# Designed miniproteins, single chains, continued (2): the designs that were tried, part 47

Each design is a single chain, and the fold is of that chain. pLDDT is the mean over its residues in the fold that is shown.

## One batch from the design tools (miniprotein)

Design m5606
Fold by ESMFold2-Fast:
Structure m5606 (fold): chain A 66 residues (1-66)
Amino acid sequence: SLEELKAQADAQVAEITARADENIKSDPKNAKYVRAAALRAAGGLYSQVDPEKGEKLKKEADEILK
């Protein structure tokens, strides 16, 4: 169901976010690049179940790299 797919996307995004936080602690100099990569990955996952949310996250990633 769509609810199960959204729950799966939320779980995967939580894992991506946790891993990004660990990487930032290890290498704070590259924090904005790690954040952008995590946002793009999350945006891609949400594009399959919530396209508007996916696009918003991808735009946020692009903005923090400007």
Scores: mean pLDDT 86

Design m5607
Fold by ESMFold2-Fast:
Structure m5607 (fold): chain A 104 residues (1-104)
Amino acid sequence: NAIEKIRKLVEEINKLLDEIAKLVPSLQKTVDEIKRLVDGLLEAVENKDYETAKKLLDEISSKLLFIRMEVEMFEDPETAKKVRELIEKINELLVEISKLIDEM
């Protein structure tokens, strides 16, 4: 079931987002905003609103790119590397969600 797979991917994304907030507490509000978008993505998929789901995937990816750029500029290199690795994992999961949506 594609919806069950997407739900599991969303759970993993939320865990990785929580790890970013633990590493950089100043990003907590931004992480919470992205988590709301991720929850909206799941809701859109469950409602078969694939246009909204694709728009939310793009918005989530854009916000993650801005987080990556911000941490590379203002955080120490070790913290920036860890956040980059977490964002790369989230982006892989978002790509899997996008593929599942295209197959539905």
Scores: mean pLDDT 89

Design m5608
Fold by ESMFold2-Fast:
Structure m5608 (fold): chain A 80 residues (1-80)
Amino acid sequence: MDKETAIKNMKLALRQLKAAYPDLTKEELERAANTILTHLKNQGMSDEDIEEMKKELEKAIEEILNTPVDELRAQVAAET
């Protein structure tokens, strides 16, 4: 899996998680993202790619937290 595909999949997974559990906090979403990033690093992804992905996911988490849950659910439905 390349970096772009991994970022897209992780952004979708975070949106799905928040849509399913709307009370999830920023810290909980960041913890989920960090768990996946650690797994990808262990699979041989470079430190530079991991840092870039982390920044993109931090932006995605902020956007998710500022998006109404019904809109998140609509976005998830459109992408799945």
Scores: mean pLDDT 80

Design m5609
Fold by ESMFold2-Fast:
Structure m5609 (fold): chain A 89 residues (1-89)
Amino acid sequence: SDELVKKIHEILLENPDDLEKAAELIAKLLLEKGIKEVEKWSKEEKLELTKAAAVELKRRGLELPEKVRELAEEFEKEAEKLAEEEEKL
């Protein structure tokens, strides 16, 4: 939803240097929206979702803090490399 996307974007802008804090705030937001499985997620799983969300926000043309943008670009390149390796099998 547009409201969820907006709130995730705001969390990332307000926590430009603390991706772990941003991940916990995004997890809390998802829990408030009824995604109850988030309560059982590890810190690493919350962080991976946050990176994936940053990639999606970047693809939509939304501005991200430099550190968040760099992490999103790294995550996207890693995912593209894995997909290319699977296509060669």
Scores: mean pLDDT 79

Design m5610
Fold by ESMFold2-Fast:
Structure m5610 (fold): chain A 108 residues (1-108)
Amino acid sequence: DLEELIRGLEEIAKEAEKAKTEEEMEELEERYIKLVEKVDPKVAALLKALLLLIKGEDASKIAEYLEKAGASKATVEKVKKSSKEEQAKLLMEKLRPFYEAMLAAARA
């Protein structure tokens, strides 16, 4: 599962170097999220929340994906009241264990 994810990520990274439009990048972002969803649906929901934050979407949409990721109601409400920078920091902190696990798997 993780090996398939790593291979898919390498393919997306190579296509991203050749992407010339915002629409092409958006398609690659969605492909990345779908690959992660096959391994960990909660992490995929966190990545979708981060993508929506970067695109400037409403806090309500970001909160919806946080709930799908299993975040507590208190965390969801805090994110709705937080700045964009604070929201990004919180999402990156929750994604850190996933990236650490991916790096460990790549060494196996």
Scores: mean pLDDT 74

Design m5611
Fold by ESMFold2-Fast:
Structure m5611 (fold): chain A 69 residues (1-69)
Amino acid sequence: SMAAARAARQANTDAQHAILKELVREALSDPERALTRVEFDPDAATVTKENVRVEWGPAERRPLVEAAL
C-alpha cells in the first residue's frame, strides 16, 4: 500500500541518519583517521549495513564526507 511504502522510505531515511551519526561520532573520536566517504543506496527497499559503503582515510582527508540520499 502507499502508506506502507511511505513508512518504509521514512524508516530508510531514519536508518541512514542513524548510521551516518554513528560514523561521524567515531570519526570525531579518532584524530588519526578521517571518514572520507559514506554512500547509501537511495533506492534500496531497506537500508542496512550491507547497503552502505564506508571509506576511511588518513587524517589529512578529514573535511570529506559524502552521503547519498
Scores: mean pLDDT 67

Design m5612
Fold by ESMFold2-Fast:
Structure m5612 (fold): chain A 106 residues (1-106)
Amino acid sequence: AAAEIARHRALAERFREASEVLRKGYEDVKKYVEKGDIEKATESALEAFDRAAELVPEHAERWRKQKEIVEKLKDDGEKVLNTVKGGYLEAERLAREHEQRAAALA
């Protein structure tokens, strides 16, 4: 129980950090899209997903698939932006789920 609670709390914190990294990535992508710099927008999105994968290696495969989507959409700034938004919303949801699981196991 105690070890399982600690594991869920640690995962919640790492997903929260990943969500923050992806939110910053979203802001950077948005600024570059507004400036018409789609190359920098795409690179910012890819970097954000790489950082998220480093923070939560257990979900690296999921972040890798998001990177593949960004690479395919690299000429559509709005779709790149929406992909990053999906990433941070998912990370935020997973952080909450792990936090709730830790509380339920108390």
Scores: mean pLDDT 85

Design m5613
Fold by ESMFold2-Fast:
Structure m5613 (fold): chain A 92 residues (1-92)
Amino acid sequence: IRAGDDINSLSEEEILEAARRFAELLRREIERSDVPEEVRARALEIIERLLAAKTVEEAERELDKLLELARADPVLREALRRALAEFLAAAK
């Protein structure tokens, strides 16, 4: 499995860069979706914190908050799915 070798060669900076790319894609999906204003404001705040994360643990914490918010709102959940699909496609 390729993941073991990739993990050994990936720096924390490279993992954080991937998280930032995902956050940017998610921000665009939220901006073009019909997410309720209150939910959108909270999601964008979490995305800003995710973009500012300096450690993988900080990024994971913010992502967990975003996933919990998405559990309550189906439009945000769909935006997350689209952003993830686009991120994975761009990563080949």
Scores: mean pLDDT 77

Design m5614
Fold by ESMFold2-Fast:
Structure m5614 (fold): chain A 98 residues (1-98)
Amino acid sequence: MEIVRHKMPLEDLERLLAMIRAGVPSEEIERFLESLGFEPELEDQELLAATWLEAKSGTAEAAALYRELLEKMAAGPSEEEKAALAERIKAFRARLAA
């Protein structure tokens, strides 16, 4: 079986976060990700969308979670790893909501 790995450079990740903070439409963000050759599965897209919302809050922790998510996606994460990351995102939101 062929394993395809995609890795987003840190520079492109910072650009993505800047676009999110600037309020760029999600369709343009999707085109940016496609231009980098990064096209995750549907479940992975849900985790990315959740992380985008956290990144929009401008927290350094959200940026770190997004970077970790991208690295795991590029490495072909298991369903267990995806679930663990989703729970971390939920816990993070709960802390921010007070």
Scores: mean pLDDT 56

Design m5615
Fold by ESMFold2-Fast:
Structure m5615 (fold): chain A 90 residues (1-90)
Amino acid sequence: LEELEELLKKIEELTKKLEEAVDAGNRSEAQKILEEMRKLVEESPFDEKTKEQLLELIDRALKSENLNEMKALARAVETRVRFAVEAEKV
């Protein structure tokens, strides 16, 4: 549980940094942040189905030519991680 809460906090921090990078027009920084998110998800204790869903969102963001779409997909990753963490508390 503590490990999942720490993961959520890290994903929230990375999402904020990605939003700042997008707002600055810095595509290279946004891609680097998405790659860090991808690694965190791959190393997470989530089940394989949850990981596949999260990695699909991250891969779509990395392939996007639109910075605002990258930002929206990163927010979707954060939301999905939050729901997965809250489910473990029940």
Scores: mean pLDDT 84

Design m5616
Fold by ESMFold2-Fast:
Structure m5616 (fold): chain A 63 residues (1-63)
Amino acid sequence: SGRGQYNHFTGLAVTALRNAGLDDEATRLRDEGLEMLDNGEDPAVVADRVLRRADEILDRHLG
């Protein structure tokens, strides 16, 4: 299944937030993405949403 591949990209987004010192946001984003996957959401849609939200969080806190 594609779930493992998309979980890898989600992990990269979470790691980027943690590297920026945003550990709480990183944990929340990871858990939100996992919940979407567990609810049967398309892994490609989940990956896109997680990456976009990570970018938004980084911009709001660091931009």
Scores: mean pLDDT 76

Design m5617
Fold by ESMFold2-Fast:
Structure m5617 (fold): chain A 109 residues (1-109)
Amino acid sequence: SGKEYLEKGKEYLKKGDIDKAIEYYKKAALLGEEEAREQYVYLATLKGLLKEEDISPLSAGELTAYAKALYEKGEYEKAVKAAERALELDPNNEEAKELLEKSKKKLAE
């Protein structure tokens, strides 16, 4: 069931229906699908639905997805903090390292 909701989330995302994609990724995430949790955090952050105060302890992958969305929104200081937290949990996460360096470069401009 979780995998079926994950696949529906992907289908709606491909169709450009972001609100339905978020709905199905949230359902898949509640059933334990890791990829769906990461996609939910990413898309919900982009839509302004996920705030810093709403974030319970997240995995390294979820923190990386959060940092990516913050970077895309231009919230570079928050993206740095999220990427640093991801690297505390997984020091070898290449995407989090790249997001940290890109966000720092934007703050130095």
Scores: mean pLDDT 85

Design m5618
Fold by ESMFold2-Fast:
Structure m5618 (fold): chain A 66 residues (1-66)
Amino acid sequence: SMDEAEAERAKAEAESLREALKQGKISAQEVLDHLEDLREEAKKKGAEKAVKVLDEEIKKIKEEEK
């Protein structure tokens, strides 16, 4: 389904961003900004599962900064 496909895409993108952050290629703020943009796009599409995936990934990044 579109919802499942969008959720898998969101998860893969978040994983790529987390790896780039760990390698020092981007800042945590840049990761958060990108994930927030992806979340708003998913919300506009009504991709509820993708929104939930992105919420969890945003939470993980914020928790790793504590």
Scores: mean pLDDT 81

Design m5619
Fold by ESMFold2-Fast:
Structure m5619 (fold): chain A 80 residues (1-80)
Amino acid sequence: SKEEFEKQVEIAKETVVEFGREKGLSEEDIKVLIDSIEKIAKDEELSEEEREKLGKVMSKLTPEEWREMAERIAKKVEEL
């Protein structure tokens, strides 16, 4: 449902904030991740500038750390 999807998006955003702070991402970097999640959740395409900013943030952590974040989101969503 739309309500369930909105709860999943909120969990993803909250987890990104928690995980990003734990891994030492700046508040500006965390904002880039949150803005990207919100646009994707609305089926909106990222602009060229937004994709470049996202790519820079993504390069700051390892693929394994991004996987840890995704697994944390999945676990929290399963607990709904």
Scores: mean pLDDT 85

Design m5620
Fold by ESMFold2-Fast:
Formats: C-alpha cells, sequence, structure tokens
Structure m5620 (fold): chain A 82 residues (1-82)
C-alpha cells in the first residue's frame, strides 16, 4: 500500500541524499551541518506525511519525489553559502 511505498522511497531517498550532503557538510561548521540535516529531515518528513495522506501508491511516489526535489534545493542553497 501507500504507506509501504512511502517508507521504502523515503529510506532510499535518505541514502541517496546522504551521499550528496556529506561533501557539503564537511565544509560547514558543526552547527551549520546540524541545521542542514534538520532542514532535509523536515522536508522528507513532510513528504512522508503527504505520501501517507495520498492513499495510493502512485500519489505516494509523487509526494516523495517532490520532497526529494525540495531536499536537493536545500542542499544547493547550502552550497551557495560556502
Amino acid sequence: GAEEVARELVAKAREELAKEVEPVARQMSEEEAYELSNEINAALGEGYRAAIAAGDEEAARAAIEAAVARAKEIIERAKERL
């Protein structure tokens, strides 16, 4: 169901985003890296909640894809601050 798809896609997204965040976080202070992590986790959490609320697997996938796009925008903005 939608919840299972959302759980799998969020787990995969976190793994993929961690690879993108690692080189950026290494150039930041501990405080800035913590803030970046919190912003990404918030975006993915919102996406997960939207995916669960959607009620079907296709809409759940779309919600997580939108959350991943938002997380990538957060990472790009963090890079601009370096």
Scores: mean pLDDT 84

Design m5621
Fold by ESMFold2-Fast:
Structure m5621 (fold): chain A 81 residues (1-81)
Amino acid sequence: SMLEELEKEFEEVEKEFIEKVKEGDIEGARKLVEEFVRKYREVLPELSEEEQARAEHWVNVLLIMEQEALKGEEVKEPVVL
């Protein structure tokens, strides 16, 4: 299903985001979140209301991770997510 494919992509983006943050590539990590949100928006019309809520949860998780990475950037050190 489209939701199942999006969930697998979320898991890959989450893993790659953590690696980017470890490398100090905060901008690259942010671009991963941006690209996932773009794909989420493209598939949104094909999802039920329940599936949209689940996908929105994954978007929110990535946005929280991005906020935590930015907090680490303020200290000039990479953060562990």
Scores: mean pLDDT 79

Design m5622
Fold by ESMFold2-Fast:
Structure m5622 (fold): chain A 98 residues (1-98)
Amino acid sequence: MIKSKPLSELSEEEQQEALDLAQVMKEVPREVAEEIFKKVAEKHKEDEEGLTILAIAMELYKQGIVAENPKYKFRTEAVREFALEVGVYFLEQAVRKV
């Protein structure tokens, strides 16, 4: 697993992706977010940039820090897969409530 870096050590685009991902995660229970993180990290272990962004997004999420003006432009495979898995989680919760 790639160690998280301070947000300031990321490029502007990577910082925006981390903040946008934290925004996507804000309503996800911590246990669910951690499970999705582990699943995506195992599948995309070679995506060093994406896993770094995910690690930072998890720390921002835990601190309650989110994007004020989210762009939702995800460039890396790991970040895209994570965002999709969160979307699937919300869809499953919506279907199960009916």
Scores: mean pLDDT 76

Design m5623
Fold by ESMFold2-Fast:
Structure m5623 (fold): chain A 67 residues (1-67)
Amino acid sequence: GDREEALRLLEELARRLEGEARRTVEGAIKSLQNGDLAAALKGVEEALELAPSELARRARELIRRAL
């Protein structure tokens, strides 16, 4: 589903990032795993400000659809 695809994309993104951006994405992953879609969306938006990426944009759209 949309949540499972968003999780996969965020896990791939976290492997490519370091420092604050990676920690922000890892926080979004935990929120998504806990079913907190609003917190996950906020985390992905913060990650996009730190390190813009297509993976993060796609994950954001999937989380928005799951809300």
Scores: mean pLDDT 85

Design m5624
Fold by ESMFold2-Fast:
Structure m5624 (fold): chain A 102 residues (1-102)
Amino acid sequence: SSAPSVEEIVKSGDEFLEYLIAKEALRLAKSPDTEVRIQAIKYAAALANSKNPRIRELATEALEIGAKDPDPEVQKAAESAADNITDPEVRKRVKEAIEKAK
């Protein structure tokens, strides 16, 4: 499981490493491989709780892509992520993306 490792990085406050992972998660959210997209959304979920607003923005964009994904399992990953987001504005944006995809 890679999601706990990203959560540990967010807890450590290594903003440079968070930024690199956030950029990669946003890129991989567009992958042709469904399993890769699911994993990217799980990384983005952890990074959405970053203290850095720029990292939260990149993570939010990846989660919005997952929310609109044609695959139901990718959409479920984004829905699960939304419930664990602590920032109310980030949570709202992801939930609105999920609602618009229905």
Scores: mean pLDDT 82

Design m5625
Fold by ESMFold2-Fast:
Structure m5625 (fold): chain A 95 residues (1-95)
Amino acid sequence: EKKIEEGAKRAQEGGYRGGYVAGLGDKENNASKFAGGVIAAMGSGLDGALLAGEEGRELAAKKAQEGAYKGGLEGGGKRGAEMAAKAAYNAGLGA
């Protein structure tokens, strides 16, 4: 598989998992889960973007944002979803 496709997939799947935890933390008023989920989404955006390389960085960042937002909403917290998505996107672009 191409590095760009792998990076985008990794960013999206990891973003979703991190976003979900952030959304749960938001819903449960659990600061540790919220922060941990945001950090996980951020790390996944960075990892995916680094794997995708210069040409795929923006795509990986956008996929991390999409995954984190979807995961966060399904986790039950809109604030968690928004924060995780923003963190994942910015980390991916900064890779």
Scores: mean pLDDT 87

Design m5626
Fold by ESMFold2-Fast:
Structure m5626 (fold): chain A 68 residues (1-68)
Amino acid sequence: MSLEERLDEAIRKAEEAIEKGAPLETLFSLVQELHRLIDEAYAAGDEASVARGTARLQELLRKIEERL
């Protein structure tokens, strides 16, 4: 599976968890997964995946803040 596909899967899981009202611990675990994938993309020089991952990470963090 490509890094882009893994990133899309992680984003989809995060969106689903938010919609299901998953516990904050689950959302924080997904934040960590996204951070790891962004770091891998950065190390690989995949600027497009870094940009997409960072944007979605910000969205996920915003959703977490809304629930606090």
Scores: mean pLDDT 79

Design m5627
Fold by ESMFold2-Fast:
Structure m5627 (fold): chain A 97 residues (1-97)
Amino acid sequence: MQKQLDQLKQQLLDLVREAAAAKKAAKDPDMALLKVGVYTAIIASLISQVGKQFGKDAADQLLAEVKAEYEKLFGKDEADRRTAIIEQTVAKALAEE
């Protein structure tokens, strides 16, 4: 279990880093926002599936790691906004079970 969660954590952190790279590389601000939004949706979906398969504590742990990486790459305000979207998606997915 722990080794699988560590691998998923690394994949999620890599997605946050890819979102940051996509934002930096984008010439069009609207396209940058769209791409970052797509990565946020993918991250939210993956954490939701982890919560369903491994439990809420596992999802909460991964969400905390993702929040820390967003804060490092995007700053606190953007990290708070992005993680609020992910948190709402995860909470809704787990509540509908």
Scores: mean pLDDT 81

Design m5628
Fold by ESMFold2-Fast:
Structure m5628 (fold): chain A 117 residues (1-117)
Amino acid sequence: SPRLEQARELLKEIIEILKEVKKHSKNPRIQAMLDKAIEEMEKVLEDPNATLEEIVTALRKAIDVLRTAVLSEPDLPKEILEKIQEVLEKARQLFADDPDFVAYLDEAIELVKEKLA
């Protein structure tokens, strides 16, 4: 399914962003949270039988972790915040037919925009 392939690629992009956020974190608790999230997301992505529903569940969780990291790390570089905004906007377009997910993504996008202003 083209949508499943796009969702898997988006999850890969988010995992790389989580790894980049971890490199900039000086908080051991945030680093541990990011490590656990990365491991869990990579496990879902490595499953060749993972359904679209399972990938979407993983995406929602990864976005929640990104939102938490953005709130917890006041000094994240502008370049990383811009990458987070881009991936959230890609998720919004891919899942435009899911109003609950779109509402959550809009809140996360607004948070990142406020940090970039």
Scores: mean pLDDT 86

Design m5629
Fold by ESMFold2-Fast:
Structure m5629 (fold): chain A 71 residues (1-71)
Amino acid sequence: MEAARETARRLEELLKENGPIASIELLSYDPEAGTMVVRVTTEGGTVLLVTLRRDPETGRVEITDVEVLEP
């Protein structure tokens, strides 16, 4: 819970500094686990690997991990 909120905040900070989202590419989707991995590219050229998970109770999608691939 706390880690997911900090991960979402870090993603927002990166998007603020590196410009708006230019593209989102779905890399993998596991419907059984409710997990998605997407590549987010900003107009500034930053490339992020974002892992999302759907909460089975609420159906809400949460950001579980953000990895910076390119600065």
Scores: mean pLDDT 71

Design m5630
Fold by ESMFold2-Fast:
Structure m5630 (fold): chain A 87 residues (1-87)
Amino acid sequence: SMLDERIEIYEKLLEEAEKNGGYITLDQARELVREYAKEKGLPDSFVEGLIAELERLADENGRITKEQVQARLERLKSLKEGIEKKK
């Protein structure tokens, strides 16, 4: 499962959004995902799927808000906890 990798990417996206006044641009998010995937040796299919998800999150100005990133991160962490603790 690529769940841990998705959590780490969203944690990095949240850090960048916090540093950049509460959002990250879609171009910055794509670059971050591609760089992370290159360093970790992740498959192109994973990168493509995650970039498509980020494109859907972007607002009319091409921005992904800190709040959207945080909400996604919290859902991913809850999913991981549910899998690890119980059914």
Scores: mean pLDDT 83

Design m5631
Fold by ESMFold2-Fast:
Structure m5631 (fold): chain A 99 residues (1-99)
Amino acid sequence: GREAGRRAEEGARRGDGEEAREGSLEAARAAGNGDDDGGRGAARGGGAASEARSGEAGRESNLGGTEAAKNGKNSKGALNGGIAGAIAGAGAEFEAELA
């Protein structure tokens, strides 16, 4: 059921009902800009809302609010998925070397 809520948010934002693949392309783009936020910014701000306010609030104003909110959500998702994926990827590659 939770996926439906996230897809509705994406559809509402684009208005077209475009493929969620656009979100996947945004994640690929994050390799150049969102990765800095996802890996470092999200880790720095994730769970530290009060501390993050001093730094992230300035960034939020710089990005115009809507971009900061979108980037923050993408960063948190990418960080959580990236950590799990990196561990799984490293393990899979290590097993491939053994096989």
Scores: mean pLDDT 42

Design m5632
Fold by ESMFold2-Fast:
Structure m5632 (fold): chain A 108 residues (1-108)
Amino acid sequence: MKEYEEAKKRLKEALLRDLKERDALTGGTEEELAHAEKVMEEEIEEIEKKSESIEKLTELFRLYAEAVELQIELNRLYLADPNAAESEEVKELEERARELEKKIKELL
């Protein structure tokens, strides 16, 4: 139970961090941020509908959280250098993102 709640919290925190970092770059409004937070809650509810197994949901939340965290890192690297796609660091993160996507699909 604690692991499920921690995994869900980790995903929420990762999604909020992604939203805030994007908002800081685009100058988004409070209304746009509130709408994005509502969409985030709806996405979490959709994940919860995919399984009645707490163990599967805990793993799904952990994988989704890790995927969001990787996307934040990729976004930061691309902001620092638009040619970052050629770097070994970006290639390693993109490979890890592909592995996470595969694991998520296998659990669904």
Scores: mean pLDDT 77

Design m5633
Fold by ESMFold2-Fast:
Structure m5633 (fold): chain A 64 residues (1-64)
Amino acid sequence: KARELIEAGKVDEALKAAQEAIRKHGPNDPEALRDLALAYLKKGDIEKAQSYFEKAAAVERARR
């Protein structure tokens, strides 16, 4: 999972894994969106990280 790659410090591999999950499961997977946000945060892209966290939260609220 992308989270394991983030924890190991493999941020670029984590981004690739999270993007692949979005590609397979569509743009409404809140887990993949959160992993993508965390990977961008670790890269220092705060604006993209915030955007993906907000999107993940919106998808999770809609699913409930």
Scores: mean pLDDT 76

Design m5634
Fold by ESMFold2-Fast:
Structure m5634 (fold): chain A 79 residues (1-79)
Amino acid sequence: SLRERFRRALEELRRYGEKLIDKYKSKNPDIAEELKALVDRYVAELERLIDEGASPEEIQKLLTRYLIELNILKSIAES
Protein backbone atom coordinates (compact mmCIF):
# COMPACT_ATOMS: atom_id res chain seq x y z
CA SER A 1 0.00 0.00 0.00
CA LEU A 2 1.02 3.67 -0.36
CA ARG A 3 1.05 4.01 3.45
CA GLU A 4 3.48 1.06 3.73
CA ARG A 5 5.74 2.63 1.06
CA PHE A 6 5.80 5.94 2.99
CA ARG A 7 6.61 4.10 6.26
CA ARG A 8 9.50 2.31 4.51
CA ALA A 9 10.78 5.60 3.02
CA LEU A 10 10.63 7.24 6.47
CA GLU A 11 12.51 4.32 8.07
CA GLU A 12 15.21 4.52 5.34
CA LEU A 13 15.66 8.28 5.95
CA ARG A 14 15.74 7.73 9.74
CA ARG A 15 18.53 5.15 9.31
CA TYR A 16 20.38 7.46 6.89
CA GLY A 17 20.19 10.29 9.45
CA GLU A 18 21.42 8.01 12.26
CA LYS A 19 24.33 6.90 10.04
CA LEU A 20 25.29 10.57 9.44
CA ILE A 21 25.06 11.32 13.19
CA ASP A 22 27.38 8.41 13.98
CA LYS A 23 29.81 9.48 11.21
CA TYR A 24 30.10 13.11 12.41
CA LYS A 25 29.65 12.80 16.21
CA SER A 26 33.44 12.91 16.89
CA LYS A 27 34.63 15.29 14.12
CA ASN A 28 31.65 17.70 14.03
CA PRO A 29 29.65 17.28 17.27
CA ASP A 30 27.61 20.47 16.64
CA ILE A 31 26.44 19.16 13.26
CA ALA A 32 25.73 15.72 14.78
CA GLU A 33 23.53 17.45 17.40
CA GLU A 34 21.67 19.39 14.67
CA LEU A 35 21.22 16.14 12.71
CA LYS A 36 19.78 14.41 15.80
CA ALA A 37 17.28 17.26 16.36
CA LEU A 38 16.33 17.23 12.65
CA VAL A 39 15.82 13.43 12.60
CA ASP A 40 13.71 13.52 15.79
CA ARG A 41 11.54 16.38 14.45
CA TYR A 42 10.91 14.94 10.96
CA VAL A 43 10.30 11.37 12.20
CA ALA A 44 7.72 12.59 14.76
CA GLU A 45 5.93 14.81 12.21
CA LEU A 46 5.94 12.22 9.39
CA GLU A 47 4.73 9.42 11.71
CA ARG A 48 1.87 11.72 12.81
CA LEU A 49 0.89 12.63 9.21
CA ILE A 50 1.04 9.00 8.01
CA ASP A 51 -1.01 7.81 11.03
CA GLU A 52 -3.62 10.57 10.54
CA GLY A 53 -3.97 9.73 6.82
CA ALA A 54 -2.62 13.03 5.49
CA SER A 55 -2.56 13.51 1.71
CA PRO A 56 0.17 11.66 -0.26
CA GLU A 57 1.27 15.07 -1.57
CA GLU A 58 1.85 16.45 1.97
CA ILE A 59 3.74 13.32 3.06
CA GLN A 60 5.89 13.29 -0.10
CA LYS A 61 6.69 17.01 0.30
CA LEU A 62 7.89 16.46 3.89
CA LEU A 63 9.92 13.35 2.95
CA THR A 64 11.60 15.41 0.20
CA ARG A 65 12.36 18.31 2.59
CA TYR A 66 13.73 15.84 5.16
CA LEU A 67 16.19 14.37 2.60
CA ILE A 68 17.22 17.87 1.44
CA GLU A 69 17.92 19.08 5.01
CA LEU A 70 19.90 15.90 5.84
CA ASN A 71 22.07 16.47 2.75
CA ILE A 72 22.58 20.18 3.58
CA LEU A 73 23.94 19.25 7.03
CA LYS A 74 26.08 16.51 5.45
CA SER A 75 27.55 19.08 3.03
CA ILE A 76 28.29 21.53 5.87
CA ALA A 77 29.94 18.74 7.93
CA GLU A 78 32.14 17.80 4.94
CA SER A 79 33.22 21.40 4.20
Scores: mean pLDDT 88

Design m5635
Fold by ESMFold2-Fast:
Structure m5635 (fold): chain A 82 residues (1-82)
Amino acid sequence: NKKELDALLEHLTSDEGIEYFLSLKTDEEIDRALELLRLRLLELGGDEKAIEEQLAKIREAILNKDAEALREAIRAAVESAE
């Protein structure tokens, strides 16, 4: 479980992972990406309320094209699943 969370965090907060999220242009693309992340974090034992709060921050960071805010929000979302 923790090994899978650590691998997910490393992948999503990599330059490639951040570039992927920042490349999302439409509300539909963003919604789909966040829904997939939500489902994965819930499967890994994440707290639903904490995940929802961090997904909102991830959405804001994507819309603002803020890579550092995006990394922080992703880290907090994954850490909520520990």
Scores: mean pLDDT 83

Design m5636
Fold by ESMFold2-Fast:
Order: sequence, then C-alpha cells, then structure tokens
Structure m5636 (fold): chain A 81 residues (1-81)
Amino acid sequence: PLFNAAVAAAGAILNSGGKPMRADDVLAEAERRSGVTVPEEERDEVLKTGIGFAESIPGVKVTVERDENGELFVRAEDAEG
C-alpha cells in the first residue's frame, strides 16, 4: 500500500507545475489520491521514494529545500539546464 502512496506523491510533485509544495502537503495529497494512510514513521520514506519516481522521468529534477522553520519544500524542475 505504501507503494501507491509514493506513486501518488510523485504525481502531486509533478502536477504542482514547478511550484514549491510543503512536504506535508505532498504527503496529504498522496494520501488523498492513493487512499492510503501513511504512518508518521513511513512519511520520510514515502516522500523520498516519490521524489525518486518523479526524477525517474526524463528531464525532471526535484529540488528539496528547508525554510527558516525547518519546513521541507519540494519542487519539480527541468533537469536539462
């Protein structure tokens, strides 16, 4: 079931149109799309796996940044330069 959440996370990242998303918002959208509840201890793994799936698409790079409050933001970018 967590595989479906990770695939949904990749979809959420890709469908953001290059806009930064909070990691919590990515995971919430993943749970909504997949119908899978991600346990707290699995949230980092699902997010990392989803990022990997998004980056498996040719020409896609995912940037991960932390703000001043430690909030993770994820953004899909063009990897071609």
Scores: mean pLDDT 78

Design m5637
Fold by ESMFold2-Fast:
Structure m5637 (fold): chain A 61 residues (1-61)
Amino acid sequence: MAVERAVAYLEEQGFEVAGAALLSETVVGANVRDRQTGRLYLVEVEVTPEGVRVVRRTLIE
């Protein structure tokens, strides 16, 4: 599932995921906290058969 792949990727990158939802078939939006800095981001993650990548990251706190 795209959401599960996006959450796993973000957790591996050092983010704590507070919530995630499908925005489209290949894009997941997530509210994340950087575990190292404590900063909050809204991120959009593209999930394809080729891999997972962050396509947008917006600092919210």
Scores: mean pLDDT 82

Design m5638
Fold by ESMFold2-Fast:
Structure m5638 (fold): chain A 66 residues (1-66)
Amino acid sequence: TDAGSRAGEAAGRAAAEGNGEAGAKLAYQVHDDGWSGERGAELGARAAREGNSSGAGAGVKSGGDT
């Protein structure tokens, strides 16, 4: 869970700094590497939620699905 939180926050920060590509890459790596199975799904969801919560992107539902 901590790893997902850090990845999501890093992704949000990268996007805020004007580097949305780097932010998306970080979130995608956590999602791709860990989302295989229930544990990976939770990590990916947390990373997306944490990043969206920090940046107030679109809330917690839209972030991390597309």
Scores: mean pLDDT 49

Design m5639
Fold by ESMFold2-Fast:
Structure m5639 (fold): chain A 71 residues (1-71)
Amino acid sequence: SLEERNRKAAAELAKLTPEEREEYGRKYFEERPEEVRAVIREIADKLREIGDALDAGLAAGGLEAARAAIA
């Protein structure tokens, strides 16, 4: 799941020192601002779609249908 992937990423970041984590983050955003902006826009659009699908699923068949709609 996305949550599980994020948890693994957090565990890898935990191996770095606080200074290394801060510098890594800053450098990543500085090197790839346009790519980051594009990904954020895609995520925002996808979240809207998921919200609409959840509402439709809940109306059609309750929680199980809503879960299927966002899968």
Scores: mean pLDDT 68

